# Designed miniproteins, single chains, continued (4): the designs that were tried, part 46

Each design is a single chain, and the fold is of that chain. pLDDT is the mean over its residues in the fold that is shown.

## One batch from the design tools (miniprotein)

Design m13569
Fold by ESMFold2-Fast:
Structure m13569 (fold): chain A 81 residues (1-81)
Amino acid sequence: EAELEAAKEAIAGNLEGMLTADERTRSVLRVAAYLVASMIPDEELRKKVLEVIDRVEAEVDTIPADQRGKVAEDFRKEIEA
């Protein structure tokens, strides 16, 4: 599905930004990620993506800055699985 692939692409970029960007940019990207996730027609995928976004936002401040890129890659793989 073109819409599903576009949503995954957008969320992947937003997840990286949510973990690696400054606080202001992270807030904007979090809102964008929630908006894109809410538009996913597949219920199971939508739930999974929203759960990952919530977990990223809850945990980002506990992750060392130099590890955030690696954590973003792990969350991206979780959404794509």
Scores: mean pLDDT 72

Design m13570
Fold by ESMFold2-Fast:
Structure m13570 (fold): chain A 99 residues (1-99)
Amino acid sequence: SNFGLRDVLELMRELGITIPPFDPAMRETLRTKLGMSDEEIAEIEGRVPTDEEIEKLVEAIAKKYNLSPEEVEGLLELFRRLRRGFELRLKRLEEELNR
């Protein structure tokens, strides 16, 4: 593939798609390894993305990088799995905060 994590994050910013706030270690990785500013990182921090937003993101990647149908299906599965992971993490945190 001809795209990386930074390219995905840039498309997320353009589309207004967010993910839950990064921990300090990941934020430092985005700054030092991907060359992102604190402002750029903050623009992609927010709520868990919807399935519709994931579909928009994958469509944007597919159009920009001319992905095959098989690659599109693989990215949809990957991003939907990551989204489910975020939802599960937030649910567990909510359950702990109610204790």
Scores: mean pLDDT 81

Design m13571
Fold by ESMFold2-Fast:
Structure m13571 (fold): chain A 98 residues (1-98)
Amino acid sequence: SAAAETVELLRRLAEEGTPTLVLLALSARALAVALEKGPEAALEVLRAEAERLLALEEEEQRELLERALRELAEAVARKAGVDAEELYARLMAEIEAA
């Protein structure tokens, strides 16, 4: 299953020492794509971006996470009928508090 392959790829990236911000960004982006286009599209995006994202500096990793969380908030908002900006603000606050 594409969903199981996505989880396995994220697990391997974590074990290989991928930075936490990159793992969070990849996870959020994969979930956003899965919500809008399904699990096979999510796996394709994750595979295509993993190599590029591993080379990013910390500042670029933060920008990636913020973009990924916004994309996730927008995807959830479209499915659940909630406000995307309010959800994004809550996700950012939760990450900053962790």
Scores: mean pLDDT 79

Design m13572
Fold by ESMFold2-Fast:
Structure m13572 (fold): chain A 70 residues (1-70)
Amino acid sequence: NAAESDRKLMEEIAKNIPDKEKAKELVDRIEQLSAAATEAFRAGDFDAVRQYKAERDKLIEEMEKLKKEA
């Protein structure tokens, strides 16, 4: 389950970010992108899957940046 796996990973990163509101916002956005990627995969739209995963990865980098700035 890609969406659940991404959620758990993001929650682990998020707990190290002092700004809990920012962390939750990023987790929610990542979860939305993971769900969209899953839906696109189910529809056979692999170009959309790659696009959503790329956007998700950029948000993950944003979370890591926030953790480092703490």
Scores: mean pLDDT 76

Design m13573
Fold by ESMFold2-Fast:
Structure m13573 (fold): chain A 78 residues (1-78)
Amino acid sequence: SRHDILRQRVIDFARTRSNQVIQDSQRQNFTPQQTQQQLNTTQQRIISVTRQLSQTYNHPDTDQIVQDVQDVINQVIS
């Protein structure tokens, strides 16, 4: 369904963007604290975009898709 496609796309985006933040932080020799701050900022932005897209496409469970995105980001940073 279009809702399954939306979920997969936001999950893929979250995974790609979180990995990019980690790589950029390593390249810039950030401390763990600086890396965590960048990840927190990026996570909030991804969640905001996910909520906006969920509402735009009338997803039946916005909180579930947001939780799935949060879980993926947490897996990447673990």
Scores: mean pLDDT 84

Design m13574
Fold by ESMFold2-Fast:
Structure m13574 (fold): chain A 78 residues (1-78)
Amino acid sequence: MEQALEDEIRLALLYIELTVFKLAMERGEPITEEDIKRLEKWREEARYLAEHSTDPQIRADAREIAEEFEKLIEEAKK
């Protein structure tokens, strides 16, 4: 129960970061190399939750968030 709550909080924080960077890119804000490194770190954190969370719903949501971070990284590198 406690671990699932911690994983949910981590997932929520990752979703906030994803949303912030998505909005910044939609507004045409420049994405730096440091921003790309942060996105890559958050992608790996989402992948970790997708692989290791005990809650199947958290794993599913984390997989989607990891894929969205990957798309955002690919768009930033264009």
Scores: mean pLDDT 83

Design m13575
Fold by ESMFold2-Fast:
Structure m13575 (fold): chain A 120 residues (1-120)
Amino acid sequence: MSAEVAKQIRELFREAVEKAYKEKLSEEEIEKLAEEVGKQVRELLTKAKLFDEETVEKAAEVMKLLTRLAAKAAVELELTVEQLEKILAGEGLEKMSEKEKKALELFVKEMTELEEKMRK
């Protein structure tokens, strides 16, 4: 993946989560936002021509799911984008608050469900 494409994907994720946090988006608004992020990630990866169609679709679905979960956690648990990025990176597990632990549990659950749907 080019550094430019990775940066654009990260910025799409961060902007979506920050918007949800600041505007306290409803669950329906979060779903629409996550769908738009997934669509834009698919377009960016397709344009980059670095991956096959199956990998692009899987990456778009993963980014849609991560955006939905992070936006939901930001609204419901009042977690910042920086805190959510640290949780996703596995940083500071020993010093996690109860809110951060709940966000991690939510991510693990949804990622497990996605993995089951994506198995060959």
Scores: mean pLDDT 73

Design m13576
Fold by ESMFold2-Fast:
Structure m13576 (fold): chain A 80 residues (1-80)
Amino acid sequence: PKITVTLPDGTVVTFEVGEEISTEEALELVRKFLEQLLPPEKAEEILANIEDELKDKEKISAEELEYILNIIRDIAELLK
């Protein structure tokens, strides 16, 4: 399925993923997304929190990844 996230500036970002994605792949997508939206220091802080939350999971659903990406977008909007 496709995950679509609308950024605070109106930019639409689309990721094409399986119904389930490995935690490693999900964290890599999250890292890239954070680096696009936030300063490196803040991106690393948020990434560490997400890594801790997902540490016991082998895979996550596309729906869960979409939820995480939308939360990151909302955080980025609040930090403007």
Scores: mean pLDDT 79

Design m13577
Fold by ESMFold2-Fast:
Structure m13577 (fold): chain A 59 residues (1-59)
Amino acid sequence: MYDELKKKIKDAYKKQDLKGLEKLFDEAQKAQDYGLELHVSVSIVVIKQERRRLEKLLE
């Protein structure tokens, strides 16, 4: 249910697990929960932005 899926999203975000978040996005889409889908999408975008920022610092 929603609380368990939200916890999995938070755990995956904390671990910066993009593959886990993509899997959770598919689960949110199947549940047709737009709120959860948005939470996962934002988490993925933030992690990708953090990685891009780190890449720029390494240049």
Scores: mean pLDDT 76

Design m13578
Fold by ESMFold2-Fast:
Structure m13578 (fold): chain A 71 residues (1-71)
Amino acid sequence: MSKEELEEEVLETFGRAGEHGVELLEAGKATPASLALATMGINALKASKDPERKARGEELEARLEAALAAA
């Protein structure tokens, strides 16, 4: 595995964790931990070189903003 491949695997792992964080916020479970998890995953996906992962990061960011506005 190259350093680039390893980085993308790490970013994907954080992205999946961030998706869970956003789901918790959408369910009304807004805590510092769920906010930190969501933010970490969004930032990880947006840092990816993969345009599909970047798009997922932007979608999660929009979902996070909507969940916070609804609270």
Scores: mean pLDDT 83

Design m13579
Fold by ESMFold2-Fast:
Structure m13579 (fold): chain A 87 residues (1-87)
Amino acid sequence: MEEKKKEIEEVNRETAIKLRIIGHLTQLRLEAEKKGDKELIKKVEEAFELLNKGDYLGALDLLMEATKDTDPKLYEELLELKKEIEE
């Protein structure tokens, strides 16, 4: 009977993480579209593909590479999210 509780907790954790990554990706894509940054749009699309494959760390790493020099605030938020996934 423990398996159902663990499954729900795991799904809730993964769902929360996935939604937070989707939120950051969506915001970054909107900003990239406003600026006409085609390379950033491409990186966001690649990160969505990784997220859909369940590669949350890969999606975050790609987002962090895209934002570390251009959006330090988003980079910090992504670092905090990565720590939550690694813990």
Scores: mean pLDDT 74

Design m13580
Fold by ESMFold2-Fast:
Structure m13580 (fold): chain A 64 residues (1-64)
Amino acid sequence: ENLKKIEEEYQRIMKTIEEEEAKVRAELDASGATPEQRRIEEDVFEAFRLIAEAIYKISLEKLK
């Protein structure tokens, strides 16, 4: 029960991150962003994915 909710929440968050990253990437491409600007945004989304994964793992551990 709780496990399923945690898994569904994690999948939803990861999908949201993927969709937002795609939107930002398209906006950067349209604006002619520098390589440095693109790298900063890539690093931000990587940080979001790592945070989401950490929250997921902590939530699973709390069920024990």
Scores: mean pLDDT 83

Design m13581
Fold by ESMFold2-Fast:
Structure m13581 (fold): chain A 95 residues (1-95)
Amino acid sequence: MSEVQELAEKLKKIALELADKYGVSEDMKNLLEREMNRLIEEATSLEQLKAGVDRVLLRLLMFALMNKDEKGIKFVNDFAEKALELFQEAEERRR
């Protein structure tokens, strides 16, 4: 429980820092915060957290594409890459 919760909180922090870096819309930040808070509450395993982050990334990407938000698209791509790195590190620690 502790490791999954710590990873989820770290992912939320990184996502919000990247959102600020790219200057994404307030609507996109609100969507991000809502979806990440839900994941922190609902994810009880690394596998659930990973699947949940994939769903968040897809929702954010679709939102950015529908709004022709180039900053949002760049943000989603960078967050996806950072999330993948963190999940790879977490998987290696479980080995």
Scores: mean pLDDT 83

Design m13582
Fold by ESMFold2-Fast:
Structure m13582 (fold): chain A 64 residues (1-64)
Amino acid sequence: GPLLEEALRAARAGDVERAIALLREAQRVYGLPEHWVDSTIAALRAGDLVAALAGLRELLELTR
């Protein structure tokens, strides 16, 4: 959905705080699994961009 696409753009731009905020909003709006959201946020906070982008893409596919 649009919130996850925006979160993916923010993550690619290095805006970690915006990416986390958008991902939390997407979790609320789309009812995303807490454990998958939390693991993706942990990757974003750790600066593990590869894991963070992979998690965001998986969550995006769940909302299609």
Scores: mean pLDDT 83

Design m13583
Fold by ESMFold2-Fast:
Structure m13583 (fold): chain A 82 residues (1-82)
Amino acid sequence: DLADQSRALRDDGVSAANSGISNPSTAPSSASTLYTNYRALTAMAAAARRRGDTATADVNDANAATMRSYYDSVVSSYNSSS
């Protein structure tokens, strides 16, 4: 189920963001996970939009934007810790 995959990627990303922000030593790994999930969700949104499923595309675009926001936060936090 694509909705279950979207949710799993979102929940995984939340865990990665919390780890990366709270522990600078995990930030590079967390950033990698967040960017991978961002790319996957963006691809899922594009595929949904191509088939005319705008509701699924919008949900995946929103989840992708959340992953990108978490990625930027982890990277910013890591750079500030130096």
Scores: mean pLDDT 83

Design m13584
Fold by ESMFold2-Fast:
Structure m13584 (fold): chain A 73 residues (1-73)
Amino acid sequence: MAELELLATFVGREREEEAIEFLTSLPPGDYLILVDGVPFAVVQVPLSREDATILVRAAFTMGEVIEVYRILR
């Protein structure tokens, strides 16, 4: 079974810039994004700043808490 490791939690839209920088700085791999505890996206890194910006902004339109998990294989 795949294991998940929580790497970061971002609370509130004021953390948008921090979340974007975090996603663009992740090492190569697969990551699960939750919004308010609900699966939102699975992303393959490296992620461009443009794609990270679109993803983070979309996430904060759906909820207040973004959690980033590493998918371990």
Scores: mean pLDDT 85

Design m13585
Fold by ESMFold2-Fast:
Structure m13585 (fold): chain A 87 residues (1-87)
Amino acid sequence: APSPLEQFERAAALAKELDINPRTDSLEELYEKTKALAERLAEEGLLALLRHWRDLFARLSQDPSLSEEQRELYARLAAYLDELLAR
């Protein structure tokens, strides 16, 4: 099985391929591109990384230090990953 670092590096490479740019992308663009990234990671069998991201995004959706829009994005991503992992 790939190490956590190898899984992270693969996710980073795919994010680059999908042109995910948090500095220039809208929240909706970040949602759609991250969803596409998650689908590709699932196809490659990197389910442990996706479970970690689901749990992380669920926690971030409850973080009062983040904006409402950021919390909504993370809530939507966590819900999508929960659905994806249930397939």
Scores: mean pLDDT 81

Design m13586
Fold by ESMFold2-Fast:
Structure m13586 (fold): chain A 86 residues (1-86)
Amino acid sequence: VINLELTKEELEELAKKASEEVRKYALEKGLSEEEAEKIGRAAHTAVRLLALGASREEVVERIMEMSGASRELAEEVVKIIEEILK
């Protein structure tokens, strides 16, 4: 369950942290800088969607749409975000 008591500033900070961690993960996995930037931006959007009560499935779909990532990679990205949001 995502805590909706987050301020706009706290949400933006968490979204930036998720974007940075996901970008690092993508680069370690051998993705290009351009691909890592796209998936990082998708992770930033994903944090905001989860804070608004979007389902895990909706967030996975959105990551795939924004980045072109496979479903498997998008699901790993959501796991990284979920760990940050604990």
Scores: mean pLDDT 81

Design m13587
Fold by ESMFold2-Fast:
Structure m13587 (fold): chain A 109 residues (1-109)
Amino acid sequence: SAESLIRNAIEQLKLAIEYIEKAIETYEKTGKVDEEALLEAEIHLGIAQINIGLVKKFYPEYKEIVELLEEAADHIERAIEAVKNGDVEGAREHLERARRLIEEAEKLL
């Protein structure tokens, strides 16, 4: 169902955020990019994007939720890039925006 795809996408986006937060903590403590944590974040982001794409294609009535989750996914992708570039503050700002967008999507379920 669309709801199952949306709930899975939200779960995967939240997991991506957790791995990015781990990478941020590692960078602040060591000055090193946690490549493994960022790869895990990219994998979970990819799964979320597949599920969002399926909802977008087959369930047009969920357009508002899809747009919120697509914007959240974009912010998560930008957070990954920010960590890779040592921009920890930029990464945190993108994650905060992603969390707010996910919360708005959850309110529409």
Scores: mean pLDDT 94

Design m13588
Fold by ESMFold2-Fast:
Structure m13588 (fold): chain A 76 residues (1-76)
Amino acid sequence: DEELRERLRKLSLDELVDLGLRALDEMLAGSTVLSPEEKEETRRLMRESLRELRDAGTPEAREQLIDLLVTVLRGL
């Protein structure tokens, strides 16, 4: 998904985190196989990962965030 990566690279780091959290919430809301506890744990771990990548502020962290977003958005 070259088109998706190109679009994500135009977003700010804050916009990437916001998009990631929204995509995660949509993915988890659509899941019928995860328990409420598993959904909350997944949300917690993902929020922590996104925060760490945002706070690192490096080009490498930004690219890792984009890779995670591509994976999540393809899963929708």
Scores: mean pLDDT 77

Design m13589
Fold by ESMFold2-Fast:
Structure m13589 (fold): chain A 81 residues (1-81)
Amino acid sequence: SSALQQAIDAAELAIQYIRANPEDREVHREAIEGVARNLERAGLTDLARELRERGEKALEAGDVEALIEHLREAKQAVEAA
């Protein structure tokens, strides 16, 4: 579906934005929320909740690599759906 493809594209773009702005916590927060909203639109509400929870913990820790990994895992879960 187009919604699933949009969720995949959003996750990929979010990873690129975070890598381009490794010090910008607001860009990181907005990237996570953008992906979570696309997951919700695709009907993947549990995955969206998990991404928000794990993303918030990574943001609080300042762990950019964990944040990117959570986005990669979300993308992979959509691709396997």
Scores: mean pLDDT 88

Design m13590
Fold by ESMFold2-Fast:
Structure m13590 (fold): chain A 78 residues (1-78)
Amino acid sequence: ELPLEFLEKLVPILEKADKNGDGYVSKEELKKALEEEAETTGLYLSDDQIELLFKKFDINGDGELDYKAFKEYLEKLK
């Protein structure tokens, strides 16, 4: 549902959001990183787009996006 080009643009934002380096990004961390990068990237996500992203990439079911699994998914699509 989310296009590959859009998902690829999220990679640097997710890397910035994962400030603790554990490989997991909360919705709050993602929203903060999007706000911080909005001036540079112009990238915005609706609440529905954020929910779709977490529904697909919350692989552990703990309410956090597995950013390493997200990157592996993108590499498989290339």
Scores: mean pLDDT 72

Design m13591
Fold by ESMFold2-Fast:
Structure m13591 (fold): chain A 56 residues (1-56)
Amino acid sequence: SKLEELARELVAFFEPEGADNPVLVRVAEHELRRVMEERGLSGEEALELIKKGEIS
């Protein structure tokens, strides 16, 4: 899915050696979905916000 693809990109950004780790991808997918739901953002917008460290 597109969300899984974005989750892999997020993992690659913070954990380059763990980009194919299914546990890390699942955690990243949950974080993306959480930010999307809490802030009303798209997956791409949530990814960029997390990369900037502007989440709490």
Scores: mean pLDDT 77

Design m13592
Fold by ESMFold2-Fast:
Structure m13592 (fold): chain A 66 residues (1-66)
Amino acid sequence: SAAEALKAALDALMQAAIDRGEAEAQVYLLLRLAQGDPRDRAAIEAEAQKIRDAVVAEAKAALAAL
């Protein structure tokens, strides 16, 4: 059905946003490691999580505008 096709497309767009957020977070973590960031691991991981959350929130806002 059209409703099932739309749901599948929206689920795929959300998964793409999750994957993009993870990729951006991993780049951030790699750069912190390469630069010898002296901060506590928990603080660095918290910033990585903010990157993931921001990408997902952006995708949710874009979908809400449909």
Scores: mean pLDDT 86

Design m13593
Fold by ESMFold2-Fast:
Structure m13593 (fold): chain A 95 residues (1-95)
Amino acid sequence: MDSAKRLRDALEKDDFDEVTKAVSDINKQPKKVQKSIVDSLLSDKDKDVRSMGLSLRKGIKSKDSKSAAKSLMSKSKKSRIRAGDRAVRAAEKSG
């Protein structure tokens, strides 16, 4: 069970459909897990990772996984990998 790991793997592979599914899976997680992932991304020193955290938070509130996925995929591969790793660590601590 790892919706955050699915997100990390999808972001690394540049797979929009899998990123969309991973965001949808995160929307089904407990609010504590969702908040932990978002807060972790928002605390990053990389402005693009923080922007990805805002996009994910907006996608969770609107339940628009495709819009969130599009915003996440617009960032550099380095920022996507960094955000994915943070999401996994945050989910593991709060799950």
Scores: mean pLDDT 83

Design m13594
Fold by ESMFold2-Fast:
Structure m13594 (fold): chain A 74 residues (1-74)
Amino acid sequence: ALEARFAEARALLDRLEALPEAEARAVVAALDEEQKEWLTMAAGARAREVLGKPALSPEEAAAILAENRARAAA
């Protein structure tokens, strides 16, 4: 489900923030393309929270990724 995938990405982001920089980079380098896309959405959600903007929903994140893929394919 979209909610589970987004929650996994947010949990991964929290783990990466707790790791030393070198270990965090190694974990990110081992991720597949889809995991990296969702991690980017999780980072965007965190940035929105820090800036006091409305929270990014899993459905909105999935829609953004779908549009980004469509634009890249055009």
Scores: mean pLDDT 79

Design m13595
Fold by ESMFold2-Fast:
Parts: structure tokens; sequence; C-alpha cells
Structure m13595 (fold): chain A 114 residues (1-114)
């Protein structure tokens, strides 16, 4: 089904999450990015899981600079339970960028907030 203005916000959020995750599983990272960017336009940057999944999609495309940016945004709005995983993903992306010092700091923070 296509997203319609008649859908509730909960229905739209659920659809964006399901459709974006399906695109990632199919290896269509460009489609996943478009879906999650549309979710941000409708709901803002408060959706930590959407920001985290944008980071994952950009990382799988090899765009480590954009992946780091979205993981940093996700970490700023993340709950305590999600923060360690986001920081571990951010540390891996920093390693791929050659920023070993930033990677070590992110990993240390992830271990502290467990």
Amino acid sequence: PVIDSDWTDDQKEFYYMMAGQGAIKNGDYELAIKIYEEAIKEFGEDLSLVLENLGIAYEKKGDYEKAADYYEKAAKVASASRLPQILENLAEVYRKLGDYDKAARALAEARRVR
C-alpha cells in the first residue's frame, strides 16, 4: 500500500519502518534511504531508529562519512538502551574512515553506558 494522508501517524511510522527495513534486506540501500528521509520529513529527527537505519544504509553503500553523521544524530536522541549499539556502529564507521582515536572513544563510551 501507498502512504496516504488519511493514515494515522502510528500507521505511517510503522509503514516507514517496515518498508525501509525490507529495502535494506533486499540490498536496495538507495530505496531505504529515500523511505527513511521521507520519515524524517514527516516526523522530524526525533526517531532514533530511523536515524540509526539511515546510518546502516549509508554504511552498506560505503558512504562512511554520511553513515557517521546519521549515527551521531541517532546517538543524540537515543534512549539509554539503544545508545551502546549506536556508539558501537559509529566506532566501526570511524575505523573505516581511519579515525581510530574517535573510534576508540566511541567504543569506550558504549562500554560505559551499558
Scores: mean pLDDT 82

Design m13596
Fold by ESMFold2-Fast:
Structure m13596 (fold): chain A 64 residues (1-64)
Amino acid sequence: MDIEEGLKAAREAGASEEALRLAEEGLRTQDGIMAMKGAAAMAATGGPEAGRAVAEASRFHGAG
């Protein structure tokens, strides 16, 4: 499970620190809802590439 890799990719794609923090918390707690909200926030701040990176990481926790 490469949460660290997904978050690194999202940061490289330009996601905001606030969005990264929210998504990391969601992914670590395996809270699919929080992870989805984090991915949406990243997509809004860093574009679709950042959102995809978080969604990829969330996939390892069965977040849909």
Scores: mean pLDDT 64

Design m13597
Fold by ESMFold2-Fast:
Structure m13597 (fold): chain A 79 residues (1-79)
Amino acid sequence: SKEELFELAVKKVMEEVGLSEEQARALVEAAFEVYEKHGQLGVEEIEKAIREKGKELGLSEEQIEGAIKAFKEAVSEFS
Protein backbone atom coordinates (compact mmCIF):
# COMPACT_ATOMS: atom_id res chain seq x y z
CA SER A 1 0.00 0.00 0.00
CA LYS A 2 1.00 3.66 -0.29
CA GLU A 3 1.13 3.89 3.52
CA GLU A 4 3.58 0.95 3.72
CA LEU A 5 5.83 2.54 1.06
CA PHE A 6 5.68 5.88 2.91
CA GLU A 7 6.67 4.30 6.26
CA LEU A 8 9.46 2.26 4.59
CA ALA A 9 10.86 5.42 2.97
CA VAL A 10 10.75 7.36 6.28
CA LYS A 11 12.58 4.51 8.05
CA LYS A 12 15.29 4.31 5.35
CA VAL A 13 15.88 8.09 5.40
CA MET A 14 16.21 8.02 9.20
CA GLU A 15 18.57 5.01 9.18
CA GLU A 16 20.78 6.01 6.20
CA VAL A 17 20.95 9.81 6.75
CA GLY A 18 20.51 10.01 10.53
CA LEU A 19 17.62 12.49 10.36
CA SER A 20 14.88 12.85 12.98
CA GLU A 21 11.51 11.22 12.25
CA GLU A 22 10.00 14.70 11.81
CA GLN A 23 12.61 15.72 9.19
CA ALA A 24 12.43 12.34 7.40
CA ARG A 25 8.62 12.52 7.22
CA ALA A 26 8.75 16.06 5.77
CA LEU A 27 11.15 14.97 3.00
CA VAL A 28 9.22 11.77 2.18
CA GLU A 29 5.91 13.70 2.19
CA ALA A 30 7.30 16.15 -0.41
CA ALA A 31 8.64 13.27 -2.55
CA PHE A 32 5.40 11.29 -2.22
CA GLU A 33 3.23 14.12 -3.58
CA VAL A 34 5.24 13.88 -6.84
CA TYR A 35 5.43 10.06 -6.76
CA GLU A 36 1.62 9.78 -6.50
CA LYS A 37 1.21 11.81 -9.73
CA HIS A 38 4.12 10.52 -11.86
CA GLY A 39 5.40 7.32 -10.25
CA GLN A 40 8.98 6.34 -11.09
CA LEU A 41 8.75 8.34 -14.36
CA GLY A 42 8.86 11.55 -12.27
CA VAL A 43 12.40 10.88 -10.96
CA GLU A 44 13.69 14.41 -11.74
CA GLU A 45 10.62 16.01 -10.10
CA ILE A 46 10.96 13.74 -7.03
CA GLU A 47 14.64 14.69 -6.67
CA LYS A 48 13.73 18.39 -7.00
CA ALA A 49 11.01 18.08 -4.33
CA ILE A 50 13.44 16.45 -1.87
CA ARG A 51 16.14 19.07 -2.61
CA GLU A 52 13.74 21.98 -2.08
CA LYS A 53 12.35 20.58 1.19
CA GLY A 54 15.85 19.63 2.40
CA LYS A 55 17.07 23.20 1.83
CA GLU A 56 14.04 24.56 3.75
CA LEU A 57 14.98 22.26 6.67
CA GLY A 58 18.62 23.43 6.57
CA LEU A 59 20.05 20.05 5.54
CA SER A 60 23.49 19.63 3.96
CA GLU A 61 23.96 18.57 0.32
CA GLU A 62 25.20 15.17 1.57
CA GLN A 63 22.05 14.65 3.68
CA ILE A 64 19.82 15.66 0.74
CA GLU A 65 21.60 13.24 -1.65
CA GLY A 66 21.32 10.50 1.01
CA ALA A 67 17.58 11.12 1.35
CA ILE A 68 17.10 10.95 -2.45
CA LYS A 69 19.01 7.63 -2.54
CA ALA A 70 17.02 6.21 0.41
CA PHE A 71 13.69 7.16 -1.20
CA LYS A 72 14.66 5.52 -4.52
CA GLU A 73 15.75 2.36 -2.65
CA ALA A 74 12.42 2.23 -0.76
CA VAL A 75 10.47 2.50 -4.03
CA SER A 76 12.64 -0.23 -5.65
CA GLU A 77 12.31 -2.62 -2.66
CA PHE A 78 8.54 -2.03 -2.35
CA SER A 79 7.97 -2.81 -6.06
Scores: mean pLDDT 83

Design m13598
Fold by ESMFold2-Fast:
Structure m13598 (fold): chain A 73 residues (1-73)
Amino acid sequence: MEKERLKELEEKIKKLEEEIELLEKALNVDPDKYKDFLDELINEKGIVGTEKALEYLKKLKEELEEAKKKLEE
């Protein structure tokens, strides 16, 4: 596997993990502290309300697992 591809996958994994952490904290800990992030999800991606945010979180986790699989190949 090309070294450049490995680095890109590692960076993608890191970004996915960071976005997942922000979503989980916004949903479970303190939504007001993460309001700007939630507002961006609504305005840029049309993700409105807890149900759609949970669906988006599932998609991010699936993308993370796929990226990890590619890294382990």
Scores: mean pLDDT 72

Design m13599
Fold by ESMFold2-Fast:
Structure m13599 (fold): chain A 64 residues (1-64)
Amino acid sequence: MEPPEELVKEARELIEKHPDDLQGVIDELRKRYPELTNDEIVAALAKAFEELGRKEEAELLKSQ
């Protein structure tokens, strides 16, 4: 499923603000969207990394 654009936008903003704290970004997204599954949050984060040109991090998140 394609993650919501708003979720991807917020993931990008958090990554840009905290580029070296991936776990902190994930934790903040989970806190903001407690109704979403871990897979949905990871999918949004992977898409955010792709949009930022960070392909290695995006591929790492897709490798489940």
Scores: mean pLDDT 76

Design m13600
Fold by ESMFold2-Fast:
Structure m13600 (fold): chain A 67 residues (1-67)
Amino acid sequence: SLLAEDEARLERAVEAAARATGLSVATARRIAELFLAGATREFIAERLGLSVSTVSRTLDVIGETYS
């Protein structure tokens, strides 16, 4: 499990990614959860009905914000 500080940081990163991509926070969170579970960008895109570019942009914003 993530620590509360890490959870809060991830939540802010997910919110930032949602704003950057126009996705809902719930969708951006699912992208993060699937990626942390080891899913590929292509798998996430197919599973959620998104483009690979949208998934990649979402994960890039999360990575930039969380780092």
Scores: mean pLDDT 83

Design m13601
Fold by ESMFold2-Fast:
Structure m13601 (fold): chain A 59 residues (1-59)
Amino acid sequence: GRDELIERLKKLLDELGLTAEQILYLRGTGAGRQMIRMLGDRLGVSPSTVEELLEELVG
């Protein structure tokens, strides 16, 4: 479910040395969009779902 996706995203961000805040700050840039797409590919979800999960992590 959504909680398992959030936990998987947290682990992936930790492995990459990235924060949710950094990616959201950069989401309007090519680099930020590429990061979101890569996270989506690894989690098996759409880029828009990744953005929603990142926003939930920031709170």
Scores: mean pLDDT 84

Design m13602
Fold by ESMFold2-Fast:
Order: C-alpha cells, then structure tokens, then sequence
Structure m13602 (fold): chain A 73 residues (1-73)
C-alpha cells in the first residue's frame, strides 16, 4: 500500500540519518575541517526534518537530534 511504501521510505531516511551521525563521529575523530563537519551536520538535520514532517514520533526525533549533537560536540 501507499502507507507501507511511505513507512519504508521513512525507515530508509532514518537509517541515512544514523549513518550521517556515525560519519560525523568519524570525521570528528579524524580532525576533519569545521566546514566538512558543518556540512554533514546540516545534511543530517535536513533528513531529521523530513522524518518529523513524515510523522515520526517527537520522542524519536528528539533522540536523533541529541545523538547528532553529541557526535558534533
């Protein structure tokens, strides 16, 4: 169904966010330039916004934002 397809797309987007968070952690450990860190952080925030609009529970959105913040700092 269309709803099942939308749910699958949201799950793929969530996985992309989690991969971006892990990429950000690796880049921080590697001492990547601030511009690269900011780029990955912005990309992750945009994907999180897509998940929020798609109806992801606020608790899960907050968890992803917190994980992203911790990876950046």
Amino acid sequence: SLEEAARADAEQTREAVEELIEELRRLVEEGAPKSKLASVYSAAMLEISVLRVAGMPEEEVKELVERLREAFE
Scores: mean pLDDT 82

Design m13603
Fold by ESMFold2-Fast:
Structure m13603 (fold): chain A 82 residues (1-82)
Amino acid sequence: ARLRLTITLPKSTSDEAVEGIVEQLKGLGFEVEVEKGEKTVIRAEIEVEDEKLPEYKKGAEDLAKIVEESQGGEAEIEVENL
């Protein structure tokens, strides 16, 4: 199974904060892509066996909550099973 995490950050988010999120996702084994424009969008994907998907999904959702709290609720976060 493939899991995708998409984090959309407000324009005010620092490059250092974006880099920290990217490194944490890479540390979890995700392949990470960053798109900078009017907003910063971080897309992270990982291929895992179906039996491990719930663990990885929980890890992604936990990270997403931390990011959302750090941005005062201004971050938009989506977790998808592909």
Scores: mean pLDDT 77

